# Ledger of designs, part 30: designed miniproteins, single chains, continued (3)

Each design is a single chain, and the fold is of that chain. pLDDT is the mean over its residues in the fold that is shown.

## One batch from the design tools (miniprotein)

Design m9081
Fold by ESMFold2-Fast:
Parts: structure tokens; C-alpha cells; sequence
Structure m9081 (fold): chain A 60 residues (1-60)
């Protein structure tokens, strides 16, 4: 039970971090794209952003 609660809190914290990264990432990504430096973005960065956007859409 306690282990399950810890795991639940870990997942919740990860979601909160992802939301904060999403807001920071969007501002940063938009700036890079506007400057023509989109090549500096990794595939992992784009995948993470898409996943966080989907999570936010489900809650809004």
C-alpha cells in the first residue's frame, strides 16, 4: 500500500514537471522556430512536447 502511494505521488510529480516543461518548452521552441533554428530541437524534445500537449488537452 505505501509503495503504491509513493508510486502514485511519483507519477503525479512527473506530470507536474511535464506541464512546467511544456510551458517553458513552448516559449523556447517557438523562439527557436522563429529564429530558424528548429534543427537544434531533438526528436525526443518534440515527442515530449506532443505528449504533454495531449495530457493538457485532456484536462482542458
Amino acid sequence: SSLEELEKKRKELAREIARKLHKIGLDFLERLIKEGRASELTKEDLELEKKVIEEEEKKE
Scores: mean pLDDT 66

Design m9082
Fold by ESMFold2-Fast:
Structure m9082 (fold): chain A 82 residues (1-82)
Amino acid sequence: MNFIVNVIGLSEEQKEKAKKLLESIPGLKVTELSDDTLLGIGNLSDEQKEEAKKLLSSIEGVEVKEISENLINAAGPSGIKL
C-alpha cells in the first residue's frame, strides 16, 4: 500500500476531479476504499507523488496536507473542525 488520499469534506464534484487527476499520473491505479478515502496503487516516484499533491491542490476549495510520504489529506472547508 503505497499512497492513500483522505478526501474528507470534499463535494462529490471535487472527489470526481481528484480521481481523474490522480488517474492521469502514469502507472497509478485509483480505487475508492470508502466515501472519504481513495487508494492509489502503483510504484510512484517521489516526483510523481509531488505531482499528485500539485494536481489535488489545483482543485478549488481543497487544502492538501502531507501527513507522511504515503498519506495525504485533501480537505474541503467543511472538513475542518474549528
Scores: mean pLDDT 71

Design m9083
Fold by ESMFold2-Fast:
Parts: sequence; C-alpha cells; structure tokens
Structure m9083 (fold): chain A 95 residues (1-95)
Amino acid sequence: MSEEEKREEAIRLVKEVADKVAAYSEANKDDLEKQIAAAMALISLSVSLLALKNGASVEETAEALERLSRFLRENGLDEVAEVAEEAARKIRELA
C-alpha cells in the first residue's frame, strides 16, 4: 500500500468516527455534558484531519484516536469510544 493510499484510508476512518460523534450528539441533544464532550471530540477529529492533510503520519493519527477514545470513555460516550478504538486499530494496521 502506498503512503498516499494509507493517508486516504486514515482520513476515511477519522471521518467515520466524526460521523458517529455527530450522530451521538444528535441523539443526546438534551444532555449538555455529552454535547460539550461531543463538540470537543469533533474539534480533535478536525485537527487530526488537518494534520493528515499536512503530512502527519498514520501512526500519529492512531495515537490521537487512542487518546480521544480514552477521553470519550471518561465522559460516558462509550459507543463512540468503541468506534474510535476500532478506527485506531485499523490505522495502526496500515503503519
């Protein structure tokens, strides 16, 4: 797999996590604490996407998603944390 193909796959996986965060936020709009955690997660994912476009490694992206998954679990977003963990695992397999 080329470095460009690895980057494109990492971008796709980060976007899947962002979609899950957005869906979780919409389903939990009445919970302010979960809304704040979801907003912070979307900012973190946006930073990861920008970093990938600017040449960050897929390994750095996996590490960022692993940190994000811990943050999500600490804030009760376990379903989203599981998706972030799976995305991080798949991205590490690319490295």
Scores: mean pLDDT 87

Design m9084
Fold by ESMFold2-Fast:
Structure m9084 (fold): chain A 66 residues (1-66)
Amino acid sequence: SEEEVRAWLRERTDLPEEKIEERFALSRQIADELLAIGRDYVRWLLERATSPEQKARLEADLARLE
C-alpha cells in the first residue's frame, strides 16, 4: 500500500515528508494515466468479445479499473 511504502521510505531514507508527498503525487498521476490506458484497452476488447463469459470478465475488469 502507499502507507507501507511511505513507512519504508521514512525508515530507509532521509527524505523530508514534503519530498515524499511530491513523489507520491507524481506516482498517482502516472498510475491514473496507466489506468486510463488500461480502461481504453479493456473497452476495445469488450467491443470484440463474442461470448457472455468473456463479456462478464471484461466488464468486471473495467469496473475494477474505474
Scores: mean pLDDT 78

Design m9085
Fold by ESMFold2-Fast:
Structure m9085 (fold): chain A 105 residues (1-105)
Amino acid sequence: MTLEEVEAALRELRDRIIEIVEEGKKQGLSPDEIVARVARAVGEFYRRLAPRLTPEQQKLLREFYLRVVDAVRDAAEKGLSVEEIKKRIDEIYQEFLERLREVAA
């Protein structure tokens, strides 16, 4: 995959995670159910992309997976607002975009 393709896919995943969190909160789902849905989406994304990535990019994507799942779990368990959860997800996304660009250079 090109760097631009990985960046676009990562952005699409970020938007999907935010959508899952928003709908989960709106429906009154438990923290565990929201985390399970996010973990499934991120895991499916990782499995789809990993065979097309370098070992360094695979490691980075796995770290992104773990950090996003942990952040959503912590935020959901603490009963944080959708806006606070979005902020945490976006901060992780921006960090990993920068790291991805550094690995590609």
Scores: mean pLDDT 79

Design m9086
Fold by ESMFold2-Fast:
Structure m9086 (fold): chain A 73 residues (1-73)
Amino acid sequence: SEAEEYLRKGIEALKAGDYETAVEWFKKAAEVGEGPLRARALALLSQAYMALGKWDEAQKYLDEAVAIENALG
């Protein structure tokens, strides 16, 4: 799926230490992803923001990921 492709690109950017590029791919993955894929994209987006020292953004997206996981049961 498109979300899985964006997740893969984001993970490649994370491995390369390109956290800003990882943020852009994970944002795209979250926009097109649904359910568990969207939650994973938001959790990875939070991790990329933490790596950038952007704690407020990291917390926002982590809260969104947790809300989706809680809704999924």
Scores: mean pLDDT 88

Design m9087
Fold by ESMFold2-Fast:
Structure m9087 (fold): chain A 66 residues (1-66)
Amino acid sequence: SKEEAEKFLEELLKKSPKVALIVSGNTLYITDGVKTKRFEFESREEALAFAEELKEKYPNVVLYDT
């Protein structure tokens, strides 16, 4: 869920100065390079839209579109 994804991102940002959002197909990966979680969406467009929302909301986030 979007709520679970954002909560995981917030937890990583407490521990790490930099977090990556990686969109591959319809899957969003949230990682600090040590811990990673996958979040599946119904479409690539939904995954990218949500990743862009997180990037705008959190300044320490980098988005990779693969």
Scores: mean pLDDT 83

Design m9089
Fold by ESMFold2-Fast:
Structure m9089 (fold): chain A 65 residues (1-65)
Amino acid sequence: DFYDLLKKKVGEEKAKELMEEIKKLPEELQNLALREVAEVLLTEPKEKAYEKVREIIEKFKEEGK
């Protein structure tokens, strides 16, 4: 479960925040963002995961304009 992995890495409050931000992206970009976020969650340590996920979401927000 993607959301369970996200909560494990960044905590429940931040996981909820990040999921809401991803849901605001255009549908086609949501799937691409989820894929890149999943890769970060599997490769980055907990202390870097939140920052890296935020960077990915910001990148896709710029593409969605």
Scores: mean pLDDT 80

Design m9091
Fold by ESMFold2-Fast:
Structure m9091 (fold): chain A 63 residues (1-63)
Amino acid sequence: VEEKLEEARRLAPSPNLEDQRRAVDLAVEVAREAPEEAVEIVRQISNPTLYTAGAIRIVGELI
């Protein structure tokens, strides 16, 4: 979980779309164990489509 959080935090602020997508996927994978950190990562996503999709996916993991 911590390794995934570290990678996601590194990738989330990247201007590269593939990096942002990877960060969202990692945040979703850890959302149940680290919901606050997962939300923090998604909030750093600059692409509005990936941000919205990531937020919905995290909420789905927590319900």
Scores: mean pLDDT 78

Design m9092
Fold by ESMFold2-Fast:
Structure m9092 (fold): chain A 66 residues (1-66)
Amino acid sequence: MEELVKRAKELFEKGKKAYENGDYEKAIDYFTEAIRLYTEAGLSDSPLAQEAAVLRAEALIKLRKK
C-alpha cells in the first residue's frame, strides 16, 4: 500500500513538471498512471487523485487548442 502511494506521488510530481514545461502529452500520461495507482491503493477520492484528474483534463484542453 505505501509503495503504491509513493509511486503515485512521484508520478504526480512528474506530471506537474511536464505540464509546467508544456509537455501536455507526457503530463496526461503521468497523471493517468498516478490516478490509476491511487485508485489501486483505495485512495481514488484523495485530494491528490482529484488534483491529477483536473490537471489531466486541463492538459487535454491545452493539447487540443495548442
Scores: mean pLDDT 81

Design m9093
Fold by ESMFold2-Fast:
Structure m9093 (fold): chain A 70 residues (1-70)
Amino acid sequence: SERDELIALAELLALSGELFYAKKTKDKQGAERVLERARELREKYPDMSPWLRQKLDELIEEAEKILKEL
């Protein structure tokens, strides 16, 4: 539904901000929480648009990269 897409988008934007903050503060636990929540978001909204799914996958890859550097 359009409502689910908008909720998923809002949650993705919040996670993006949290990951940015975790990277700047070198907060490994914060980055781990973002990664976990991003994976949960993907499972919770399997019917999300291909565009949103791509953005979520990009966030997951960035979080994994940050965790390897911390």
Scores: mean pLDDT 87

Design m9094
Fold by ESMFold2-Fast:
Structure m9094 (fold): chain A 65 residues (1-65)
Amino acid sequence: EEAHKVLARMLEEFLGEDVSHLPREELIERLNEYFKELGIDYDAEKVAETAAKGRPGALAGAQAL
C-alpha cells in the first residue's frame, strides 16, 4: 500500500500525469525504465520499500535492518 503510493508519486514527477490508478507491477516497470534512462542502478521495488519503511521513522532504526 505505502510502496504503491510512493511509486505513483515518483512516476507523476517523471511522466507529468496521475498514474496512481495503475497496478503496482506497471508502476515498478515504468520506474525501472526511468532509472535505466538516467543510467542509475536502482531497483524501483527496493526504492519504494525503503520509502515506505521511512514513513514510521523508527521501523528499522533500532535493528539497523
Scores: mean pLDDT 63

Design m9095
Fold by ESMFold2-Fast:
Structure m9095 (fold): chain A 55 residues (1-55)
Amino acid sequence: SMAAIEETLERIAEELSREYGVPREVALATLEAEAAAGKSPEEIRRKAREVIERA
């Protein structure tokens, strides 16, 4: 469901925020942008990490 995906993105955003020291809202926005292109939470997380690391 869409709600389950959103909950997963919020949890991943917290993890990325802690790992990279970026604001949670920035991590979440990056994950949401990747979610528009990809479907699986695992792929979304990997691509978001790449974007954050590049920034």
Scores: mean pLDDT 73

Design m9096
Fold by ESMFold2-Fast:
Structure m9096 (fold): chain A 57 residues (1-57)
Amino acid sequence: SDEEIKRRVREYERELVRRYLAGEISPEEARAQFEAFLEELGREYGRSPEEIRRIAS
């Protein structure tokens, strides 16, 4: 569901922000991991990464 997609993206984004603030990952690494995650969710739910991003906004 769109609500499940939104929740999963929000949780992943929060974890990336936490790791970034803790100095565990670079901004470039966080960006790359987030983009890869959106692509993975898109494949899982049969949607484009752009649609996943739109649902999550």
Scores: mean pLDDT 84

Design m9097
Fold by ESMFold2-Fast:
Structure m9097 (fold): chain A 81 residues (1-81)
Amino acid sequence: SKMWELGERKDAADIPELVKATKDKDEQVRNQAFGALLRISLVHPEAVIPELEKLTKDKDEEVAKKAKELLKLIDNILAPV
């Protein structure tokens, strides 16, 4: 079947694998990895946010852009004001 198993990851232990997957050559793999990181950030923002901040400095413009967009979304969800 088509590979979306990365999108099912929801544990902080999966963060290193998901960070690698955000840099994958396949856009679908990258999108699933960013989606999983968003879900994990709702429970473990302190573990995900620093990794996304590093990704905003990535040499790949697509990766950097998606990391910035995801950080903005997380800030909007988690911000108390």
Scores: mean pLDDT 76

Design m9098
Fold by ESMFold2-Fast:
Structure m9098 (fold): chain A 55 residues (1-55)
Amino acid sequence: DEERRKLEEEIWKLFNLAVKFKDLKLAEKIIERARELGLYDLAEELEKKKKEVFG
């Protein structure tokens, strides 16, 4: 649980950098990585944020 929370925090940091630099491909890779790790709720939140920022 603690390890998962730290992992989600790191993923959010990376996603926020992709948003800051308007790097859509990086944002998509980060979302794909979250899904691979089984963080499906996080991946859905990141998809919504991606559409808001880039769509």
Scores: mean pLDDT 84

Design m9099
Fold by ESMFold2-Fast:
Structure m9099 (fold): chain A 72 residues (1-72)
Amino acid sequence: KPVTLKAPLPGASREEAQAARDAAMAVPGVLSVEVKETPDGYVLTITAESEDAVLAALQAAAQAIGDYRRRK
């Protein structure tokens, strides 16, 4: 059964949210990643084939945001 998780990105820019989305989509077993803008910031909706894939996608997204901030 596919697993869906919403991950808020408080304080992330559009570019950081896009980098996080792209990194999460690169994880094996990830089926889709959506980025939604809300008044409280960007939210990633990650759908993956397993819980392990969702957790790997979250780790990749967090790393991508950190790497983007370091290069800014």
Scores: mean pLDDT 81

Design m9100
Fold by ESMFold2-Fast:
Structure m9100 (fold): chain A 95 residues (1-95)
Amino acid sequence: MSPKEKQIALLKKQLEMVKAALEALKAGKSKEEIIKIIEELTEKFKKEMPDKAEELEKFKKELIYLVENLSREEAIAELERRIEGLELELAQLEA
């Protein structure tokens, strides 16, 4: 896999993590349940991309920080903004 293909794969996994957290927030799940979803998805993706485990772990910590420290409404807005940013980055790499 080329470095570009690996970066695309990483961005797609990061998008899946953000989208899962956003859906759980919108569904009214507890912060503890949302954190578990993020942790389980991160462990799955670390197994699929062990060479990107450090980047996935860092991204997990950033998402958990947002969920723990923002209100539900603020967390939803921030995650929606991050999805837009990741989708733009992915589009630029796939162009």
Scores: mean pLDDT 87

Design m9101
Fold by ESMFold2-Fast:
Structure m9101 (fold): chain A 78 residues (1-78)
Amino acid sequence: SEADKALSEGDYESAIEHYKEELRKDPTNTQAAFNLAQLLVELGKYEEALEVLRYQLEFDPDNEIARNMKAYIEKLLA
């Protein structure tokens, strides 16, 4: 994917925008949401990562992966 290519080239800004576009097309795309949130965490953008996960949970409240990642980031900020 364009996001994976940008990520492999170290173009994190482009990778973020491509993952956001994937989620715009399919908000229930758990893999794209996870990849975006993980990248944002690696860049120290914890609040943005939480926003991605909260939005994902709006469409899939029972998503254990998203819930667990959100809880982990919230503990880092506490």
Scores: mean pLDDT 83

Design m9102
Fold by ESMFold2-Fast:
Order: C-alpha cells, then structure tokens, then sequence
Structure m9102 (fold): chain A 59 residues (1-59)
C-alpha cells in the first residue's frame, strides 16, 4: 500500500542529499506535516512529490 509513495519520498531525500543541503529538524517537521496534510486531503502521490520537490528547490 505504501510502496509507491515510499519510492517517491526516498528519491526526494536522496536528491536533497546529493545537493549537499542541510535541513534543520524544524524544516523536517514542517515538511512532514505538509505532506501529511496533503495526504489527508486525498492528494495523489505524484502531486505530493511535485509539491515536495518545488519546496526543496525553493530552499
């Protein structure tokens, strides 16, 4: 059930590490909260990944 979503989130984490960006614990909590809220609203995994990526680029 979670495998498709897990793949996307894992890929995003790897991309952020590749860019050698530092993320504070507060930013991690914000990110997790945002993804959880979107998932609760029934947003598709692809949309969640898109928004997460946009936020990562903005950082």
Amino acid sequence: MESSVNGGVYQLEQEMKKRKKTVSDEEREEFRKELTELAKKGVSPSELIGRARERALKL
Scores: mean pLDDT 65

Design m9103
Fold by ESMFold2-Fast:
Structure m9103 (fold): chain A 86 residues (1-86)
Amino acid sequence: EEEKKKLEEEIEKARQDLRNAVLDSAGAWAEEIGAIVGILLTDPSSPEAKELERRREEARARGAQYDTLASNYKKKIEELEKKLKE
């Protein structure tokens, strides 16, 4: 039972980490979309357009990192749930 409780706690923590990674990914995606809209409304030769492009690239990179984390947490949850059933 003690081993089972530890697995249940680890699963809950991994689920919280997954939720946070998904929300962070969604936030990065929203920031990327905001930057794209900004670029469309801005003179492409302006310094402002270069700043928006930089923000878009950074948001995209962060989104990809959070998506990778979410995938890893999903796999961890599946492995832990499998151990709990054994």
Scores: mean pLDDT 84

Design m9104
Fold by ESMFold2-Fast:
Structure m9104 (fold): chain A 73 residues (1-73)
Amino acid sequence: GEELKKELEALAKELAERVAAADEAEAERIAREEEPKIEELLKKLEEVGTEEQVKEAKEAVAAAVAAAAEARA
């Protein structure tokens, strides 16, 4: 589970930075393409990871989504 958790955290941070720097249309495109991949990895982590790893990954993803939305406002 640790590798999946690190991958999710890295993707979440990268996504937030990319969306914050992008124009509105590009930001929506990036989010739409990356969101399903993040969801798949999170689902896999739930199957093989610990409860703590899942919580940390969910928090990182939620924080990234919130940061991206704030940057778009």
Scores: mean pLDDT 75

Design m9105
Fold by ESMFold2-Fast:
Structure m9105 (fold): chain A 64 residues (1-64)
Amino acid sequence: MAMSQQQVVSLAESLLRTGDVTQEVVDKARDPATLDEAVEELSRVFSELLTSAVDKALERERAR
């Protein structure tokens, strides 16, 4: 499902707040000419965060 530019900007701002992306990624998301680049960068960062969260959850489960 295609994300709207507004959704991409909101996601980039959320990740900027947590320090996972830079202001440059937010600026790219706000510019229609670079929106695809911002989506690709956010998708990569989100996938890395999700993988890290799953790995940590599995480690906690093994320790129990």
Scores: mean pLDDT 75

Design m9106
Fold by ESMFold2-Fast:
Structure m9106 (fold): chain A 58 residues (1-58)
Amino acid sequence: DEEEANLERLIELWRKVYTSPEEEAVELLRKDALENPEPFRFSKEQAQRALAAIKELE
């Protein structure tokens, strides 16, 4: 795996998700999953769970 490139991409994605409204955050995760189906495959449910996890970190 290209872990370093994937990690940097995920950090940037998480930053955008964290600062976006819930609907936009889900759309961002959906687009990422569509463009990068492997190794990161996000379903809509996983995208929603990710957003909830970010809120829990507050």
Scores: mean pLDDT 62

Design m9107
Fold by ESMFold2-Fast:
Order: C-alpha cells, then sequence, then structure tokens
Structure m9107 (fold): chain A 113 residues (1-113)
C-alpha cells in the first residue's frame, strides 16, 4: 500500500537520523544530537498516528530531507529519500500538490538562513 511505502521511507529516515546523532555525539555536538533526537521522535509519532494523512507524512519527510541536505551534510541519503517520495507520487498523483508545496516552503526557509 501507499501507507506501507511511506512508512518504509519514515523508517529509512529514522535510521539515517540515528546514525547522524551517533556521529554528532562522538563530536560532542550536544545541540545537534538534541535536534536529531527530536526529529526521530516526530517521525515515530507520524508513523504510529493513523489520523496523520499521507500528505502530512510526505510533507514532513520532504522538510526533513531538505534539512538533512542543508544543515547536516547528508545529501546522498536525503536524495534517496526524495527519490522515494517521487516514486510514491508517481503511484498516487493526488499527493503531488502537497509534496511540491512542502518542497517550496522548505527551500524558502533554507535560503533565508
Amino acid sequence: SIEDEINKLIDEMIETLRSLAEEARKRGDEQKVKELERMIEFLEYLKNDKSVSPEEKLAALVTLAERLKHEFGAQEVADKILEGIDRIVEKDPSLREAVEKAREQAEEMIKSE
């Protein structure tokens, strides 16, 4: 199902965030560890809450992937997640508007930093 594909992308993002948090911890970057742990907690909430729409889950994944590219230097992993999102949109085009809106909002926020 589309929900199963989205939850798989959420799991892949959580695994990436856990790895980044471990590397930040080794460097003594407590602020980045805290930020990454908050992202993990938010994604676990999205995965488990059945009231969260597919559009909201994909928008959150887009926003976090763009942050990983810009703030954490994890471009290769972020690009794989974004490619996975594009494959889901190809299967369900009704999700396209939410994904494109999230990308535009994330890009504007990042460019302002």
Scores: mean pLDDT 83

Design m9108
Fold by ESMFold2-Fast:
Structure m9108 (fold): chain A 82 residues (1-82)
Amino acid sequence: SREEIIAGFRLAALEGEAFLIVRMAKKVLSEEEVKKLEEELKKKLEEIREAYEKGDFEKFRELDEEFRKKILELEAEILAKK
């Protein structure tokens, strides 16, 4: 379905954004803070993947928006340390 294809591309983009934010965090945060961040992002991505696998694309969109907001907040926090 079209929704499944779009959600699949979105999931790939979110995983890439999580990877990049962790790489940025490693430059300014402590090793302990980075590990905590990695665990939080992993848990959120697992929730998003579960919605995708269940075909719950409405929940997927809500979780996608929440994850994007979290990434933007983390980016602002990391950039404030420069």
Scores: mean pLDDT 85

Design m9109
Fold by ESMFold2-Fast:
Structure m9109 (fold): chain A 63 residues (1-63)
Amino acid sequence: KQEAIEFIWNNPEARELAEKALEAFDAGNYEEAEKYLEKMEEKFGEKGKKVKELLLAQMKAAL
């Protein structure tokens, strides 16, 4: 949880992907949001997966 937040804060590229995923979700583009989360995991491995899980939980809570 905190590790994922610290990773985004210290990595501008990870932050940009997270922002794009949230922006796509807010626009109703769920497929695009999922693709940005997949890119996060592919690029950053385990740390990217933790970020993806955090964002997916946040998105599900917003529904």
Scores: mean pLDDT 79

Design m9110
Fold by ESMFold2-Fast:
Structure m9110 (fold): chain A 148 residues (1-148)
Amino acid sequence: RPFPEIPSDATEIFLGGSGLTGTIPASLGNLKNLKVLDLSNNNLTGPIPAELGNLKNLEKLLLSSNQLTGPIPAELGNLKNLKVLDLSSNQLTGPIPAELGNLTNLEILDLSSNQLSGPIPAELGNLTNLKVLDLSGNQLTGPLPSSL
């Protein structure tokens, strides 16, 4: 129901399938030690907070299967340790930020089944560790970049 109070020293949050409603609190960006944030398969609405880009130790951001809206924050490109970004099955709009090309440790990028628009950024070609790229089920335009 309400988003639970999380200890400031939390390293992992596993709240997938927990029936969470409302918005993702921007205060989650204060959890300096967080390595895993799993909020997948909930009823969360509203935008992804830009403050999640403050989670310098984050390795997995799992927000799939919610009702999240608005753009992907460019600040997510600050998550230098991120290995998994799964934003699939939401209502996200706007372009894929070129700043996601800064996630050089990223192994999985799943942005599928959203309302994302515009071209695929050539900067995604910087993701040299990427094993899985799923951009299907969006409104993306133009060719696949030759850099990828």
Scores: mean pLDDT 92

Design m9111
Fold by ESMFold2-Fast:
Structure m9111 (fold): chain A 66 residues (1-66)
Amino acid sequence: AMAEEIARRYAEEVRKELEKIPSLTPEQIDEIAENVYRGALVALRDGLGDPESMKKVVINAVKSGR
């Protein structure tokens, strides 16, 4: 479905950025990326697919993955 594809793309972009940070473990990167995927799916379901809403999803995912 389209929402899953969009959410996966956001999670993949965040993963690429996190992989540039040597102090993050693969487990931390996986957890944050998974949190982005889940948060993006919820936001898209609620009609919040805009860049500002996606930015909030990423910020919340990073906070939860610490």
Scores: mean pLDDT 77

Design m9112
Fold by ESMFold2-Fast:
Structure m9112 (fold): chain A 86 residues (1-86)
Amino acid sequence: SAAEHERLRERVRAAAEEAIRLSMELLRVAETLDQILRAIGAALRAIGVIFEVETNPDLPLEELRRMLRELEALIRELREELARLG
């Protein structure tokens, strides 16, 4: 349904915003060049997803679900990295 589509778009946007927030936290506490590059790369990936969702209102549900899964995996990776740094 259109309502289900819109709810999924909102979830993708929220996940991307969380990934950006976490990537900025990682960038702030980064001690190595590799950590800096991971933080920047994560932020750019999440920004790219927001741009795609905003510019393509007709994205199929399957593509939105794929984007959400990838962002949830990215959030998990960023949280694990932050936890290691204290």
Scores: mean pLDDT 89

Design m9113
Fold by ESMFold2-Fast:
Structure m9113 (fold): chain A 86 residues (1-86)
Amino acid sequence: MAEPQTERFSTTVTAPDGREVAVDVTRVRDPAANTIRYDAVATAAGVDAATRPAVEAAVRDFLRRVAAEAGEPARVEIDVTVREAA
């Protein structure tokens, strides 16, 4: 039985308003299920209900590109959580 492989990385994504978003990503590849999951926590200053969708979309677009560059025929799941910087 193949074990899920977990990879963690951090990056910065620029939101449409020029705001820098710190992104912590956990990537889980399960070869037995043929699934890759990206679980991302995006942190940016001044995030409110109006700005959250734009930040989420920017991070999701970045992760879709990362998944496409991986080139695996696996099912891809992307989950993005947006948090305000302390």
Scores: mean pLDDT 76

Design m9114
Fold by ESMFold2-Fast:
Structure m9114 (fold): chain A 70 residues (1-70)
Amino acid sequence: GEAEKKEQLKKEIERLKKEIKELEEEIKRLEKELAKDPDNKELILRLIATKLRKIGLEFELELLEKKLKE
């Protein structure tokens, strides 16, 4: 039923929130490392890639939360 679909959406939302939180911690770690070595191209690229992945997951989270509210 619709209630079961909402429960599944809630589980997926919770998983995305966990992944986003892990990416936030990774971003903080990379920013701290980059502060020690600001010209490190590998760290710059990793930070950009991690931020882009987080943006993608945040967009997916917003779509799922919108579906849950409908």
Scores: mean pLDDT 86

Design m9115
Fold by ESMFold2-Fast:
Structure m9115 (fold): chain A 60 residues (1-60)
Amino acid sequence: SMEELKVDIEALRRVADAIDEGLARLKAAKSEEEKREIEEELDKRLEEIRKEYKEELEKV
């Protein structure tokens, strides 16, 4: 349905934004420890986006 397509596109846009933010933070990072923390935060953010996507998809 069109409603499902909107949910799909919104999820893809959120993933793209998370990746862009993660890349910017990695470029600014000054230590390997900081880079590792940014990677873990990105993975957590992507998991939250997947969870929100599934919840929104169930509403349409």
Scores: mean pLDDT 87

Design m9116
Fold by ESMFold2-Fast:
Structure m9116 (fold): chain A 92 residues (1-92)
Amino acid sequence: SKKKEELIERAMELVEEAVRRAEAAGDLEVAMAASMVILQYAVLKAVGESPEEIAKALIPAVEKALELAREAGDEETAELLEEALELLKEAA
């Protein structure tokens, strides 16, 4: 579905911004976890997984990055990851 592809692309833009913000804040664990989401997305897209299966696979990785952002007290990065998670859940 084109709508599900657009939801995933919007979620990935938010994850990319989360990486940039975490790097700027020096939160290397958060930056690494969010970067892993981007890497997993690239691999799943390259092997031809459906949008629904991509979204389902990325949800646990985004949840882990979100938990780390919350533990770091990085509220702005956490908000980006929360929005990305909602978009992925809609696409799943």
Scores: mean pLDDT 89

Design m9117
Fold by ESMFold2-Fast:
Structure m9117 (fold): chain A 55 residues (1-55)
Amino acid sequence: REENIETAVRAAKAVAELNGVDVEKAVEEAVKVAEEDPEAAGAQARGLLEALGLP
């Protein structure tokens, strides 16, 4: 299971929408980057969840 990576991918989609970037291309790029650096992506996702007060 890769819930941390999935959360990072969803965050990347939101960022892409804010920047007006093609969501499909942004998702493919974000997935590749997240797979290359899963720990960094997971740490970012966990930090966001903790900041929001989520377990």
Scores: mean pLDDT 62

